# Designs tried in a protein design run: designed miniproteins, single chains, continued (4). Part 9

Each design is a single chain, and the fold is of that chain. pLDDT is the mean over its residues in the fold that is shown.

## One batch from the design tools (miniprotein)

Design m12280
Fold by ESMFold2-Fast:
Structure m12280 (fold): chain A 66 residues (1-66)
Amino acid sequence: AAEEAANLAAAGERGDAAWQKVFDDIKSKVPDATRQEIADAIASVEGAPSYDEVIEKTVKLLEEKK
């Protein structure tokens, strides 16, 4: 859900290992995206309760911003 994506973005601001993994996975697919762009895209994801869905939807949002 959107709250899960927002919680992942907030965890990233605190340096949590779980968010760092999400950041690294997204950065490997969209290497030109900044940390802030990734965090904003994660926070915009809705209806994605699983880890894989968050990654997939975040990557798609970042690619659509090209």
Scores: mean pLDDT 68

Design m12281
Fold by ESMFold2-Fast:
Parts: C-alpha cells; structure tokens; sequence
Structure m12281 (fold): chain A 66 residues (1-66)
C-alpha cells in the first residue's frame, strides 16, 4: 500500500506542476502582450519577475510534497 500511495502522490504532484507551468506561461504571455504597448524594456522586466515568482511557487510546492 505504501508503494501505491507514493505512485499516486507522485502522479498528483506531476499533474499539479504541469498545470502550474501552463498557468505561468498563460499569465506571462498575457502580461507581455499588455506591456509591449508601454515599451519592450518594461515587458522584459515583468517577464523576468513573473518567471522568478512562478518558479518559486513550483519549487515550494515540490518541497512541501516531499
């Protein structure tokens, strides 16, 4: 039963991480599209910040899943 529980938990973690990555990409694309009208420099800075925050959220979820 422990082995089955670990396999199910790993599958749930992988599915959640995949969903979080999809959401991050969608958010970054939307933000970039909106900010490109304000200038490329602002769009680049916002993308870097979103990428960092998104990765930190994914990493925190993975660490809690251990």
Amino acid sequence: NLKKLIEEFKKLVDEKVAQMRADLVAEASRTLHELRGQGQGVANAATAKLGKEGLEKIDAFREKAK
Scores: mean pLDDT 72

Design m12282
Fold by ESMFold2-Fast:
Structure m12282 (fold): chain A 98 residues (1-98)
Amino acid sequence: SVTLTVTAPASVKAGEDLVVTANFENSGDKTYRVVVSVIDKETGELVASAEAVGKSGSVTLTVKNTVAGKTYEVVARAIDTETGEIVAEASTTVKVVA
């Protein structure tokens, strides 16, 4: 099994960078693909994504030019590289304030 954690602020000021980090830990030797996506909650549009492949590690993603009034959904998924199955998911929400 894999443990997946997403860290992001609850809010960010418009024009400041939003930094999100996903951390993943595996008790075994299995390799996972971890994808972090930032989605505009109102439109469902993918704003940014990053990924890493490994047994454990971190993925850091920076969203620039944040816009007042936006709400971003941050979703991290760990995918088994052998099966393609999503084995863990973590999410959080970030509000952009003026």
Scores: mean pLDDT 86

Design m12283
Fold by ESMFold2-Fast:
Structure m12283 (fold): chain A 88 residues (1-88)
Amino acid sequence: LEKLKELREGAQKKLDEMVTKAKNAKSYDEAKKIYNEAVDFINKTLDEAVKLAKELGWTEEARKEVVDLINELFKKLQEIRDIYIKLK
């Protein structure tokens, strides 16, 4: 469970940095590149979260951590997407 919490905290920090980077992007192409990097990061993070939850035997606590992670990752991805769309 602790590893899932650490993964979520690390992912939130990384995505906040990517949101900041996207806000400072000077072109649509630059912002789109950041969005693609965020998609790749999220996919890898979700794979690791599923692996950790499986190792824990999908306890109720592990399921809640994975659901919370998915919701947070999706919310941050939408923030980055909205930024690059506005630059077009």
Scores: mean pLDDT 80

Design m12284
Fold by ESMFold2-Fast:
Structure m12284 (fold): chain A 81 residues (1-81)
Amino acid sequence: SIVDYLRKLIEGLSRRERAVTAAVMAALAGIPLSQVKEALPDVSRATLSRLVRLVHDIVASATEPLTFESIRARLLEALDA
């Protein structure tokens, strides 16, 4: 299932990196927030919605093609600002 895929993708990551990685994948692959929340029960739906919106903003503002890793890095930077 997509939920099991997300769980494997975020395995071994810090709490912050788990949320960021799942949000990037959800935004790029069109995964419903309900399924993302199921893979990350300790992260609020409001937080996940905010992170997904930030990913869309990052992609929309990009002048060059972005990789998954570059989007994730930019999201982490945006959260630190």
Scores: mean pLDDT 82

Design m12285
Fold by ESMFold2-Fast:
Structure m12285 (fold): chain A 100 residues (1-100)
Amino acid sequence: DEEKKKRGEEMVKELLEFYKELEKLDKEKQIEIAEKHIEKAEEYLKKAEETKNEEDLEKALFELSKATAAALLAEDEKLLERVKKLKEKLDKLKEELLKE
Protein backbone atom coordinates (compact mmCIF):
# COMPACT_ATOMS: atom_id res chain seq x y z
CA ASP A 1 0.00 0.00 0.00
CA GLU A 2 1.02 3.69 0.12
CA GLU A 3 3.28 3.50 3.20
CA LYS A 4 5.24 0.51 1.85
CA LYS A 5 5.59 2.18 -1.57
CA LYS A 6 6.82 5.42 0.03
CA ARG A 7 9.37 3.52 2.15
CA GLY A 8 10.68 1.71 -0.94
CA GLU A 9 10.99 5.00 -2.85
CA GLU A 10 12.90 6.57 0.06
CA MET A 11 15.30 3.57 0.15
CA VAL A 12 16.02 3.95 -3.58
CA LYS A 13 16.70 7.69 -3.13
CA GLU A 14 19.01 6.94 -0.18
CA LEU A 15 20.94 4.39 -2.29
CA LEU A 16 21.35 6.91 -5.16
CA GLU A 17 22.66 9.62 -2.78
CA PHE A 18 24.95 7.03 -1.13
CA TYR A 19 26.38 6.13 -4.57
CA LYS A 20 26.98 9.82 -5.44
CA GLU A 21 28.87 10.37 -2.16
CA LEU A 22 30.91 7.17 -2.72
CA GLU A 23 32.06 8.43 -6.15
CA LYS A 24 33.70 11.44 -4.42
CA LEU A 25 35.81 9.21 -2.13
CA ASP A 26 39.18 7.54 -2.77
CA LYS A 27 39.55 3.76 -3.17
CA GLU A 28 40.68 3.21 0.45
CA LYS A 29 37.53 4.91 1.80
CA GLN A 30 35.32 2.97 -0.65
CA ILE A 31 36.89 -0.30 0.61
CA GLU A 32 36.33 0.77 4.25
CA ILE A 33 32.67 1.61 3.54
CA ALA A 34 32.12 -1.67 1.64
CA GLU A 35 33.54 -3.69 4.58
CA LYS A 36 31.35 -1.79 7.07
CA HIS A 37 28.16 -2.46 5.09
CA ILE A 38 29.11 -6.13 4.48
CA GLU A 39 29.37 -6.50 8.29
CA LYS A 40 25.94 -4.87 8.75
CA ALA A 41 24.43 -7.09 6.04
CA GLU A 42 25.90 -10.21 7.74
CA GLU A 43 24.46 -9.05 11.09
CA TYR A 44 20.96 -8.52 9.63
CA LEU A 45 21.18 -11.83 7.72
CA LYS A 46 21.93 -13.67 10.99
CA LYS A 47 19.03 -11.84 12.68
CA ALA A 48 16.67 -12.69 9.77
CA GLU A 49 17.70 -16.38 9.99
CA GLU A 50 16.81 -16.35 13.72
CA THR A 51 13.62 -14.22 13.55
CA LYS A 52 12.30 -15.31 10.09
CA ASN A 53 11.24 -11.65 9.85
CA GLU A 54 10.81 -10.03 6.40
CA GLU A 55 11.87 -6.64 7.83
CA ASP A 56 15.27 -8.01 8.98
CA LEU A 57 15.75 -9.60 5.54
CA GLU A 58 14.91 -6.25 3.88
CA LYS A 59 17.51 -4.50 6.07
CA ALA A 60 20.14 -7.12 5.15
CA LEU A 61 19.41 -6.62 1.42
CA PHE A 62 19.61 -2.82 1.79
CA GLU A 63 23.02 -3.02 3.51
CA LEU A 64 24.21 -5.52 0.86
CA SER A 65 23.18 -3.04 -1.87
CA LYS A 66 25.33 -0.34 -0.24
CA ALA A 67 28.25 -2.78 0.13
CA THR A 68 27.89 -3.84 -3.53
CA ALA A 69 28.00 -0.22 -4.75
CA ALA A 70 31.13 0.53 -2.70
CA ALA A 71 32.88 -2.72 -3.74
CA LEU A 72 32.13 -2.05 -7.43
CA LEU A 73 33.49 1.51 -7.24
CA ALA A 74 36.59 0.28 -5.37
CA GLU A 75 37.08 -2.53 -7.98
CA ASP A 76 38.20 -4.83 -5.15
CA GLU A 77 38.02 -8.50 -6.19
CA LYS A 78 37.96 -9.87 -2.61
CA LEU A 79 35.08 -7.57 -1.59
CA LEU A 80 33.14 -8.43 -4.76
CA GLU A 81 33.53 -12.16 -3.97
CA ARG A 82 32.32 -11.57 -0.37
CA VAL A 83 29.31 -9.61 -1.66
CA LYS A 84 28.49 -12.38 -4.18
CA LYS A 85 28.56 -15.10 -1.48
CA LEU A 86 26.46 -12.98 0.89
CA LYS A 87 23.89 -12.35 -1.87
CA GLU A 88 23.64 -16.11 -2.52
CA LYS A 89 22.92 -16.69 1.20
CA LEU A 90 20.29 -13.91 1.26
CA ASP A 91 18.62 -15.24 -1.92
CA LYS A 92 18.44 -18.73 -0.34
CA LEU A 93 16.90 -17.31 2.87
CA LYS A 94 14.35 -15.33 0.81
CA GLU A 95 13.29 -18.55 -0.98
CA GLU A 96 12.94 -20.37 2.39
CA LEU A 97 10.82 -17.57 3.89
CA LEU A 98 8.54 -17.48 0.81
CA LYS A 99 7.88 -21.27 1.16
CA GLU A 100 6.77 -20.85 4.80
Scores: mean pLDDT 83

Design m12286
Fold by ESMFold2-Fast:
Structure m12286 (fold): chain A 141 residues (1-141)
Amino acid sequence: MPVKVFIAVYSPSGALTAVAREVAERLSRDEGFDVTFRELPLTAEDIAEAAAADVIIFVGDVVDGRLPKVLEEEIELLRSLSALKDKPMILVVAGRDLETATKVAEEAKKKYGLSDYVVVQKPIDVDELTEKVVAAIEKVL
């Protein structure tokens, strides 16, 4: 049976949405994955789809050395839900400075009890990001 992957992106500029969508399309070409792609904020229907997934992936930018508040609030919400508390959750963090992005991802992993994280430097190599996302999925399942 294909692995059900739920991808949720927050990108107010839309630049990270385009990259995350391309990753979702690449994963969907592999018969091993069944991919749902959504933009934040999530609807009640989107949350039900996330609950039916095997893994949840959040995608966000580092802005001023932090994750966006909208993305953090959504991660906190999904972790508070009984149906999602034990679900594997991965955070993908994109940043201009790799050291800052890694620190932000590590702090978020610890704070929200995330299963893993992926860090990529801007400008994003979609091939590299896709390989790292696959490896993170395989590690948490």
Scores: mean pLDDT 89

Design m12287
Fold by ESMFold2-Fast:
Structure m12287 (fold): chain A 115 residues (1-115)
Amino acid sequence: SKAIELLKEGLLKLGVKEEELEEIEEIVDEGRISELIEETNEKNTPEMKRRVLMAVLLGELRKLEAAPEEEQRHALAVAPPVLEEAIKALRESDPLLAKIAEEALRAYEVLGEEL
């Protein structure tokens, strides 16, 4: 929950509206991330990409917090390097998506402190 709360606070600081964040949390809670991804494949807009990224990052953090410690350690070894490379690529094409990914990276660092 500390990692998730930090991600949410970071997204709000980036200018994500509370209403949009609540909608993303509802999508995650209802298990509708795959539905959102399918919709984005049909409507490939910057706003849809942002919503998908936020939903995937929030959903993965929630799954990780519920996972066994060994699975958390494996994810924490793999996810930060992958996010760092994605952030580098996104900074050139979409600076806002890069900043969203950076907030997720900070949340992973906090989750590692809880192990």
Scores: mean pLDDT 79

Design m12288
Fold by ESMFold2-Fast:
Structure m12288 (fold): chain A 78 residues (1-78)
Amino acid sequence: STAAERLAAIRATAAELAAELPAALAYVRAHAAELSAEEARLGAASWAAVAEVFRALGLDDAAATAEEMAAILREAAA
């Protein structure tokens, strides 16, 4: 396969994962307060990294949702 075909496949997989983000956001909103500060910090860093990947792939709505999850978890860690 070409590099363009591989990039298209990666982007398609990322779009499928992006479809799960509303449910993930709802879960984070409901359960963030139950996390330890360390768990919340790790979660925030993880979702921030995921947001950068979605942004690089041009999935801006998915990136924004991941950034919102990171922000909620940073607040829970404070």
Scores: mean pLDDT 87

Design m12289
Fold by ESMFold2-Fast:
Structure m12289 (fold): chain A 59 residues (1-59)
Amino acid sequence: MGTAEEVAEAAGVSREAGERALRAAQAHGIPGDELVRAIRAAGGSGSLGGARLLLQRGL
């Protein structure tokens, strides 16, 4: 669980963006499944608020 594809689908972004998000999360010690849960808690697919915040912090 917590694959780049799951991150991409949860955030409504491309697979490449999901891969970058996962790598950024891992660099901060955040497991991929926790990132997916955070994105879903922020409104899931179609809502990028939480996902964008995590990506900006990680990048």
Scores: mean pLDDT 66

Design m12290
Fold by ESMFold2-Fast:
Structure m12290 (fold): chain A 98 residues (1-98)
Amino acid sequence: SPLTPRQREILREKAREILEAMGLPESYLEAVEYILREMLENNGKLPSAQEVAERLGISRSTARRLVLEVGAGLSKLAKERGLTTDELVEELRRRLAE
């Protein structure tokens, strides 16, 4: 289903936090948003590098790096808040369901 404007803004905000936490360039914002959305739609499981590469038209090596960076970024953000990664993902899922 298409995201509402509010849901899109919440995902964009979290994707930007991941970019900043991991020192990734702004050009990766849309890719990180996509990976984050796929993870939330798949019970918190990160998408495969192949799925990301095919969807975004990027190399598998770039896709693999971005998937790992999203996972690492979520873990870093969760740790900074005294949360597990699963707790941070569940908080984000609840915000999107409102």
Scores: mean pLDDT 87

Design m12291
Fold by ESMFold2-Fast:
Structure m12291 (fold): chain A 58 residues (1-58)
Amino acid sequence: GLEDELGEVVNKLAEKGFTLSEALDLANSVYSKVSEENPSTSEDQILEKALLGLKKYV
């Protein structure tokens, strides 16, 4: 599911030299930005868009 894919992206960020804290902070920042830009969109769709944005960093 999306939570499993998010976990994989966070782990890949850590492998690229991000600390776990930095990876989580980046994930939260991307999610917040996508949520603000898409206020009428479902939570699952916001998470999917945020996940796609995060994948560009790995």
Scores: mean pLDDT 77

Design m12292
Fold by ESMFold2-Fast:
Structure m12292 (fold): chain A 87 residues (1-87)
Amino acid sequence: SLEEIMAEFTGKLEQMVKETKEQLRNSPKSEIPKIMENAIQQLDQYFQDFVDYMYNNSLGNPEVIEKMRKLVEKAKQEIEKIAQELL
């Protein structure tokens, strides 16, 4: 179902954020800006992969796409906040 697909993509997004926060906390301060930059790029790619998946499976609609966009934006903000706190 669409709900199950959204839960799967949201779960993967949460895993990516958790792994990035752990990487940031365990990295030298000199590497934090690059880790943050790479994580943001990976999140942008993940969102594009989601959009492509939804349209390729005839599940694409603006409301669902916008909901995932907001979740990805929130994930980026959480990563940026942790990076700033560690600098």
Scores: mean pLDDT 88

Design m12293
Fold by ESMFold2-Fast:
Structure m12293 (fold): chain A 75 residues (1-75)
Amino acid sequence: TDALVEQMRAQLDAMVAELEALSKTRDEGAIRMAVQDATVRLSELAEQAAEQVPIEKVRELGLDFARRMEAILAA
């Protein structure tokens, strides 16, 4: 449902905000661990949503999240 998609987006936004805050510390080890944890969490969210959200929508959210993480790491 749309509400579930919005909940997933909010969780992904929160994870991106956490990564952005960590990137400002310049602690490469902490940033790497946070990215790894975020990747695991994204996979868990995708699995939880798989039967209730169209796979194409889950894929779109995952790709958007990955691009945002890449932008943070490149900064």
Scores: mean pLDDT 75

Design m12294
Fold by ESMFold2-Fast:
Structure m12294 (fold): chain A 103 residues (1-103)
Amino acid sequence: NLEEKAKKLDKEFQTLKDQLQQAIAAGDEQQALQTARKLLELSEEMAEIYRQLGKLDKAIKKLQDSRDLLMQLLKATEDPEIILQLIGLLLRTIGMILDLESL
């Protein structure tokens, strides 16, 4: 059941979001980047499930939530190499949102 899978992944998303906020508060930019990558992968999987369920608005919203978290992390990041990687993740996320909005 895709609906049940989406609910399980939403709980995982919340856990990763909390872990990301903790890494940001600790100033652990490397851990925050790793958590952000996992969070984006999870949001991409959730967006695909919502798309298959015909819930395009929810698919877009989940990617927008990840975009907003990446923007928050980018503002808190000082390491130039990590900033560059976060910009790459952000551009990929924006591209996915635009692709879904074109449907």
Scores: mean pLDDT 88

Design m12295
Fold by ESMFold2-Fast:
Structure m12295 (fold): chain A 100 residues (1-100)
Amino acid sequence: VEIPEDATLIERIVHRLLERFPEGAWVPREEVKEVIREVLEEEFPDTKISDEEIEVALEGLIALGYLIRDPENPEMVRLNMENLKKYPGIAALIEQIRAA
């Protein structure tokens, strides 16, 4: 799936997560952090990305409602599909992935 050139950094991260993981699947937090690292390193190749910056990005995605943390197992997160559908850019990315 091709990402629009004007896509936000958040939309690029969410798109990569949607391609990597099944819709609604619980995923280890550490695997989501690896996807965030990949996107940040691709977008900022000349910048040293710290583990702390990746942790902040993950917590930001949870705080913004793009990801849900499992209250019974805090090591697991999932994409908040209901909330993602409310964002037009992300909704379009979901449909593109489903069509592929």
Scores: mean pLDDT 75

Design m12296
Fold by ESMFold2-Fast:
Structure m12296 (fold): chain A 67 residues (1-67)
Amino acid sequence: MEEFGKKVLEMLDKIYSAKDEEERNKLIDEFAKFVEKETGQKVDKDILKSIYEAKRKVEERLRKLLE
């Protein structure tokens, strides 16, 4: 479980750090497959994309204040 949580955080960080939409979508697919393999449950990629977009907007605003 500890290794799973660490891997989830690493994959989410890669999704947020992706330079383009094509790479981001590929990373989202890899993340969904990883979670399905480890937990046996399918991930709704559309929900994951919505969460990513909301989180990115908040982080973008915070980074503008720090830069």
Scores: mean pLDDT 71

Design m12297
Fold by ESMFold2-Fast:
Structure m12297 (fold): chain A 86 residues (1-86)
Amino acid sequence: MSPEVLEEEVEAVFKGLKAGFLAAEGKVEEAKKLVDELLASRLPEVAKASAEGGLNWGLKLAKRLGNEEGAKAAEEVLAYLREKAA
C-alpha cells in the first residue's frame, strides 16, 4: 500500500471516531458534516466502516454515561450514514 493510502485510512479512522464523540455530545450537525467528508473520500469502503465504527463507539459511550440525548444523536447520525451510503 502506498504511504498516501495509509495516511487516508488513518485519517478516516480518526474522523470516524471524532464523528462518534461529537454525536455522543449531541452535536448532530457537526457529526453529519464529518460523515459527509468521510463519504466523499477516495476510500469510500474504509470511510464508511470508520464512520460506522466511530458512531457505534459514540453510542456505547453515551449509553454508558447515561447521556440519553447523546445516544439519540448517535443513532440519528448512524441512520444518516446508512441512508447516504446506500
Scores: mean pLDDT 79

Design m12298
Fold by ESMFold2-Fast:
Structure m12298 (fold): chain A 101 residues (1-101)
Amino acid sequence: SELDALLARALAALQAGDREGLLATLEEILARLPELSPEEFVAAVENLAALSLGLSAEQAAAVLERLEAAYEELRDRLSPEQAARVRAALEHMRAAVEAQR
């Protein structure tokens, strides 16, 4: 899938230490969030939370804010279990961002 290809590109950038390439690929995924199925949205949020460890604290905070905004817009499309997974990923990401400041 296109999401899987973008996630693979983001992981490759992270492994290479290419922060700019990582951020650019995450921004492509963020732009596609409203078009994703509920299952793809959950997978994207969980993967972006993990991949953001390769970003600066300020860049990770910006990604987090966009993911939180997308969650507020799309939460009615999610099952309770999917919503709980997204919230857990966002809370974990927020704790990591705060620990770096």
Scores: mean pLDDT 86

Design m12299
Fold by ESMFold2-Fast:
Structure m12299 (fold): chain A 92 residues (1-92)
Amino acid sequence: SPVKLGLDLTFTNTSDKTVTLDLVAMLASTDPEASVEVSASSVTLAPGETAKNTAVATLPASEDVEDGSATLPAMVDGELAGTVDVAVRRLP
């Protein structure tokens, strides 16, 4: 059966510019076999701001997926603009 993962996303803009992140494009580049639904398709952050969003990822097969966390770089036009903290939990 498909495995569903709840993702809690915290975006931080560490640059000196206002940045807009495309969440759908960013998540699609991470795992092409997962289908992903996000609470917002994009976020816009001023320098030093944070935003929280959620996503649900559906994986096609039974995988041994446990609760976890990761920090990913947030990239805009090939430049590092900030960080994305991801907390992962398995949904029933």
Scores: mean pLDDT 70

Design m12300
Fold by ESMFold2-Fast:
Structure m12300 (fold): chain A 92 residues (1-92)
Amino acid sequence: MTRLSDEELELLGRFLKTVYGLTDEQIKAMVEASKGDLPVTNVILSSVFSGPTDEQLRFLVRQIGESETRKLLTTLGILDPGTVNRMIRRLK
């Protein structure tokens, strides 16, 4: 897969902070979860802007695991912990 460089990740972080008001902690959580993988990064960004679809949520669980997906979505603040837990349970 195509990976983002450290410089590209820094630029993306500055863009998200400036345009969408994400915190440094939220940006760090996204980078650590994706490890710069472009497909994973793209799914995370889509989830921040419109909420994750069931397919996107299954993809994240497969790539980074259920626990890490739950932590990431709650850290991004787009879903409360109860909603994340319900969505993940529905996938089983």
Scores: mean pLDDT 73

Design m12301
Fold by ESMFold2-Fast:
Structure m12301 (fold): chain A 86 residues (1-86)
Amino acid sequence: SSKEKEELLKGAEESRKKGDELLEKSKQLNQQSADLRAQAAQSTPEQGQQLEQQAAKLAIQGDSYEGLSYMSYSSSKIGEKKAEEL
């Protein structure tokens, strides 16, 4: 129905926007990780180890958000395809 199609397209658009938000968070976390690694290279061994540990945690979080963004984009495409077949 027209109403079902509108709801699917709205859901697809929201999923796409969510994917964009998650991808942006991923980029920010990966940049913070890179910045901490650069600081670690200029630090004492003790400080460098702590900064590298922090950088590794941020990189893992960044990769997680990137994965979630791809899932959101996939959901958006599935919703669009379902709407086209109504």
Scores: mean pLDDT 91

Design m12302
Fold by ESMFold2-Fast:
Structure m12302 (fold): chain A 78 residues (1-78)
Amino acid sequence: SEIEYAKEVLRKLAEALKNASRAEAEQLMLAADKEIRENVSPETAAKVHKILGEVALAWLKGGKEAGLETLRKKIEEL
């Protein structure tokens, strides 16, 4: 249930990111990280924090589509 909660928050994040600017994307990712951290174990929160770092790096290197692809892949692997 904790992993399913994290996946649902991250899926909502993925939908919001489709139409977000870079600045909006940063705020949305920070908000999702905080929401998950406040509602799951430290172990699950650490996994999500790592995923969001990987998404941010992919976005920096390859733009929005690379970030979104990374997020979708990491949600399925969670």
Scores: mean pLDDT 88

Design m12303
Fold by ESMFold2-Fast:
Structure m12303 (fold): chain A 118 residues (1-118)
Amino acid sequence: SVPESVRQEIRELLRKRLEKLNLTDVSEETIEYLVEQAEKLYLKYPEISIETIVNFLVLWLLFVKERGLPLTPENLALEFPSFENLPDEEIEKLLKKYNIPLSVSEVKELSKLFSSVL
């Protein structure tokens, strides 16, 4: 199990990133779903930082948003994770548009790794 202090750190970091992106339409249900996914990744890959995990999950949320889909747990689950199959230019545009501190290569590697857990 993940310590409550780590869950709270994930939740707070996620909220701060969503606020900076002006994502006001993200429900508490969707936030808690993303926290749950982050906990799974944290337990499986302790070498990956909380910041990196949260940045990847925010990118996933933004991908769903750019497709015009409601930001719900169901839509997040259905749209995970095709990043390794996307053109580099599409990933780069999304990262630059929202100022996400990940490279295209990092996103593709994380996508392959995280798909085995989520």
Scores: mean pLDDT 86

Design m12304
Fold by ESMFold2-Fast:
Structure m12304 (fold): chain A 82 residues (1-82)
Amino acid sequence: MKERLEELLKRAEELIKSPDKQKRIDGVHLLERIGIEAARLGYKEIVEKVIKMLENATKDPDPEVRKLAEEALKRVKEIYEK
């Protein structure tokens, strides 16, 4: 499971850096899913990488991407910090 989450994390990183808005949105949703699963399984290093990527996505030039990243970041932190 950990290796699969690390592979998905690489995919999410590629998506979030895309010039295509929809791909960046897909990247935010993928990061949220990875972060939640990693937090539930206790994979702290993966969760911390997800949080950093989502924090960067809250600075995206598109307001919809920023809003989705803020919502995803909040959900990941709620599970990780609990």
Scores: mean pLDDT 86

Design m12305
Fold by ESMFold2-Fast:
Structure m12305 (fold): chain A 75 residues (1-75)
Amino acid sequence: MEEEIERFREIIEKAEKDIEGLLNSDYPNELKIAGLENGIKSLEELLKVAPEEVKPEIEKLIEKIKKEIEKLKKE
């Protein structure tokens, strides 16, 4: 259980860093939005199998990504 929780936290941390990298990239907003939407889809699948202890962290990251997508769409 403990090792599983740590693995999920590592996945979440990596996803968060990947999202930051994408947002700070020189890619067109359309590609950023596509990457972020794909990230949400992957995190929603992860949420289905995640331990209860890490679900709030995944949900928080999904909400953060949704807000970033909305910002990009307003440009």
Scores: mean pLDDT 82

Design m12306
Fold by ESMFold2-Fast:
Parts: sequence; C-alpha cells; structure tokens
Structure m12306 (fold): chain A 67 residues (1-67)
Amino acid sequence: DELVELLRELARLLFSHVPPEKLDEVEKALVLISLGRYEEGLKILLSVVPEEYKPEVEALIEKIKAL
C-alpha cells in the first residue's frame, strides 16, 4: 500500500530528526493528516523539523495528498 509506505517514510524522518519533547506535536500532526487535514498537519510538522528536512516533509505530504 503506497499510503502506508509514504506514512512509514514520513514517520522514520520525523522520529529520527524531531526532538523527543516535540513528539506530541508530531502525533497531533499525524492525526490531522489521517483526517485529511493536510495543511494543518503540514504546518505543525514544518514548525518542529529542522530546516534541512522541511522540503522532504512537504514533498511526502504532497504525495500522500495526491493518492
């Protein structure tokens, strides 16, 4: 399932590069994305990931949204 693989890739990136204290925000964003609220979820993710990973996160969300 392409959606599951994209979500797994997103989760690996987030859990590797987001500090543990911000994982509650990651969880909130992933719930929003699961509800189809992609812009709200993306906004939260972009607030917690380092600058170098923002383009990759944005690209993954766009791929998920396009499924």
Scores: mean pLDDT 84

Design m12307
Fold by ESMFold2-Fast:
Structure m12307 (fold): chain A 74 residues (1-74)
Amino acid sequence: MSTLSDQLDDVEKVVDDIVKLAESYANSDTVPPIVLGMLESIRDSLLKAPKGSKLYKAGLKIDEAIDKAREKRK
């Protein structure tokens, strides 16, 4: 039970790092397809969280970053 609480703190930090990474790729002229696929998978998982949660909001930010990165490629 205490281990789960520790994991939740780590998850929030990892999610913030992933949002930062996605935003970095959105501002880059080149993004590998495998990275986009990984970000899409993470986004889909986060968007399954309750609306208004920190996880859901992070998912929305990643989704916006992915769309921006994709638009730059075409």
Scores: mean pLDDT 73

Design m12308
Fold by ESMFold2-Fast:
Structure m12308 (fold): chain A 102 residues (1-102)
Amino acid sequence: MSPIDKEIRELLKKTLEEASRLLTEEMQRYADQDPEAAQAVGEALARVGLAMFEAIETGNIDLAIKAVEEARERYPAGREALDRVIELFKKTKEKYDELKKK
């Protein structure tokens, strides 16, 4: 594995940690006020997590972005948090593309 492959994997892991934190905080926020919204965000977190683990293994961030976009469409209650995760993943993709050019 090249040093660039290691940096990409570390970048994707860091992004997963941040995305998981954002969605967990949002889920907790809804837990007392809207249990259905909390469940929806939890389901979105599971889907995004699976796609990001696959992205870490394959080095393909587009899989994770697609999963968040699909979750955003399916779970309107989690939309604000998912929009933040999409923005995070787009920033990660910019860094990913930069690293791949080296």
Scores: mean pLDDT 75

Design m12309
Fold by ESMFold2-Fast:
Structure m12309 (fold): chain A 75 residues (1-75)
Amino acid sequence: FLEEVDRALVEFARRAAELAEQLYKETGNKHIKELSEKAREAIERYEANPDDEEALQEMVRAGWEALLEVARLKR
C-alpha cells in the first residue's frame, strides 16, 4: 500500500528535520541548520509532486543525513 508507506517516509523525514532544528537551537551549529533546511525543502518538493520517485528518494536521503548528523553530534 503505497500511500501508507509514503506517509510513513514523510513522517520520518519531518521528525528528522525537527530533531535537527532542535539541536541547532541548542548548539548554534550551522551545518545541522543546513541539513534541517535541506530536509524541509525535500519534503516540500515531494509533497508538491508525490508521483516523483526521485523526489521521494531525495527526501528520504535528506532526512537520513539529518538524523545521522544529529546522532553524531549528540555523542
Scores: mean pLDDT 81

Design m12310
Fold by ESMFold2-Fast:
Structure m12310 (fold): chain A 72 residues (1-72)
Amino acid sequence: SELENARRAAELARKAAIEEAKKLGQEIVSISQSGFGEFGGATVVTAGGKTVVAFALGDEVKVEVVEGDYTE
């Protein structure tokens, strides 16, 4: 179902972002996630001023580490 696919994609993005943030060795300050269809996104901000962004499409995940605070 679309709802199940969106939830799975958002969860994959969240897990990837959290794992990458943990590899940085910094405390996680905030986590946000969203999903639509087969797409998922997650943003993790660390206490060290780094932002981890993850994007998922189905079972594929891309993760990027950006310096500075990413706030909506």
Scores: mean pLDDT 76

Design m12311
Fold by ESMFold2-Fast:
Structure m12311 (fold): chain A 66 residues (1-66)
Amino acid sequence: NEAKIKELEEELKKELLKKGLSERQANSVIDALKSTDEVIRKAALHELKKVSEKAYELAKELLSLL
């Protein structure tokens, strides 16, 4: 579902900005979650868990749709 993926990306970006990440940092993390490299995706997910529980849950939901 393309619309749901876009909604989750925007919500995740807003959460990351609220937690003090720059727009560049937020976009970089979202791009890493969409990487074809499993190691990069796992590292990005782990970093999001350190940012907030909400960011981690949003990232997990996004990955389930990719």
Scores: mean pLDDT 82

Design m12312
Fold by ESMFold2-Fast:
Structure m12312 (fold): chain A 64 residues (1-64)
Amino acid sequence: MEEKEKKAKEEVKKLVLEGRYKEAETLAIQASMELTEQGKNEEADRFYKELKELIEKLRKEIEE
């Protein structure tokens, strides 16, 4: 699980650095849905929130 979460965070970071914010958001939704499919609804909500916060943080840093 942690390895998959780490890979998803790295891919989100890469997409944000490329200015592909909508694709980063879509990846965040997809990664959280995979956790929901595994019955891990609480972890899915947490992970989606983390990825969304990561996107917002990186976007702010780039748009400075």
Scores: mean pLDDT 78

Design m12313
Fold by ESMFold2-Fast:
Structure m12313 (fold): chain A 74 residues (1-74)
Amino acid sequence: DKSEQLLQEIREHGTPEQIVTADALVQFSDDLAKKTGKEELVNETLTKMLEEILRGGSRQDIIKIVNEMMDKIS
């Protein structure tokens, strides 16, 4: 799974802030997938969020990705 590979890369080479953010996003995504049943959409979005973290993206960039996903779930 690409999201697991990205998460491992962040944990091995990321900053402490990136690791904490990635772990929080994984937990958020797991909870959201369980509540909505939209596992595929949530996993695709998690992959995008983790790629954004590795790219050095801002909090605003991550929020934009989350909001786009929430619009699709609604």
Scores: mean pLDDT 82

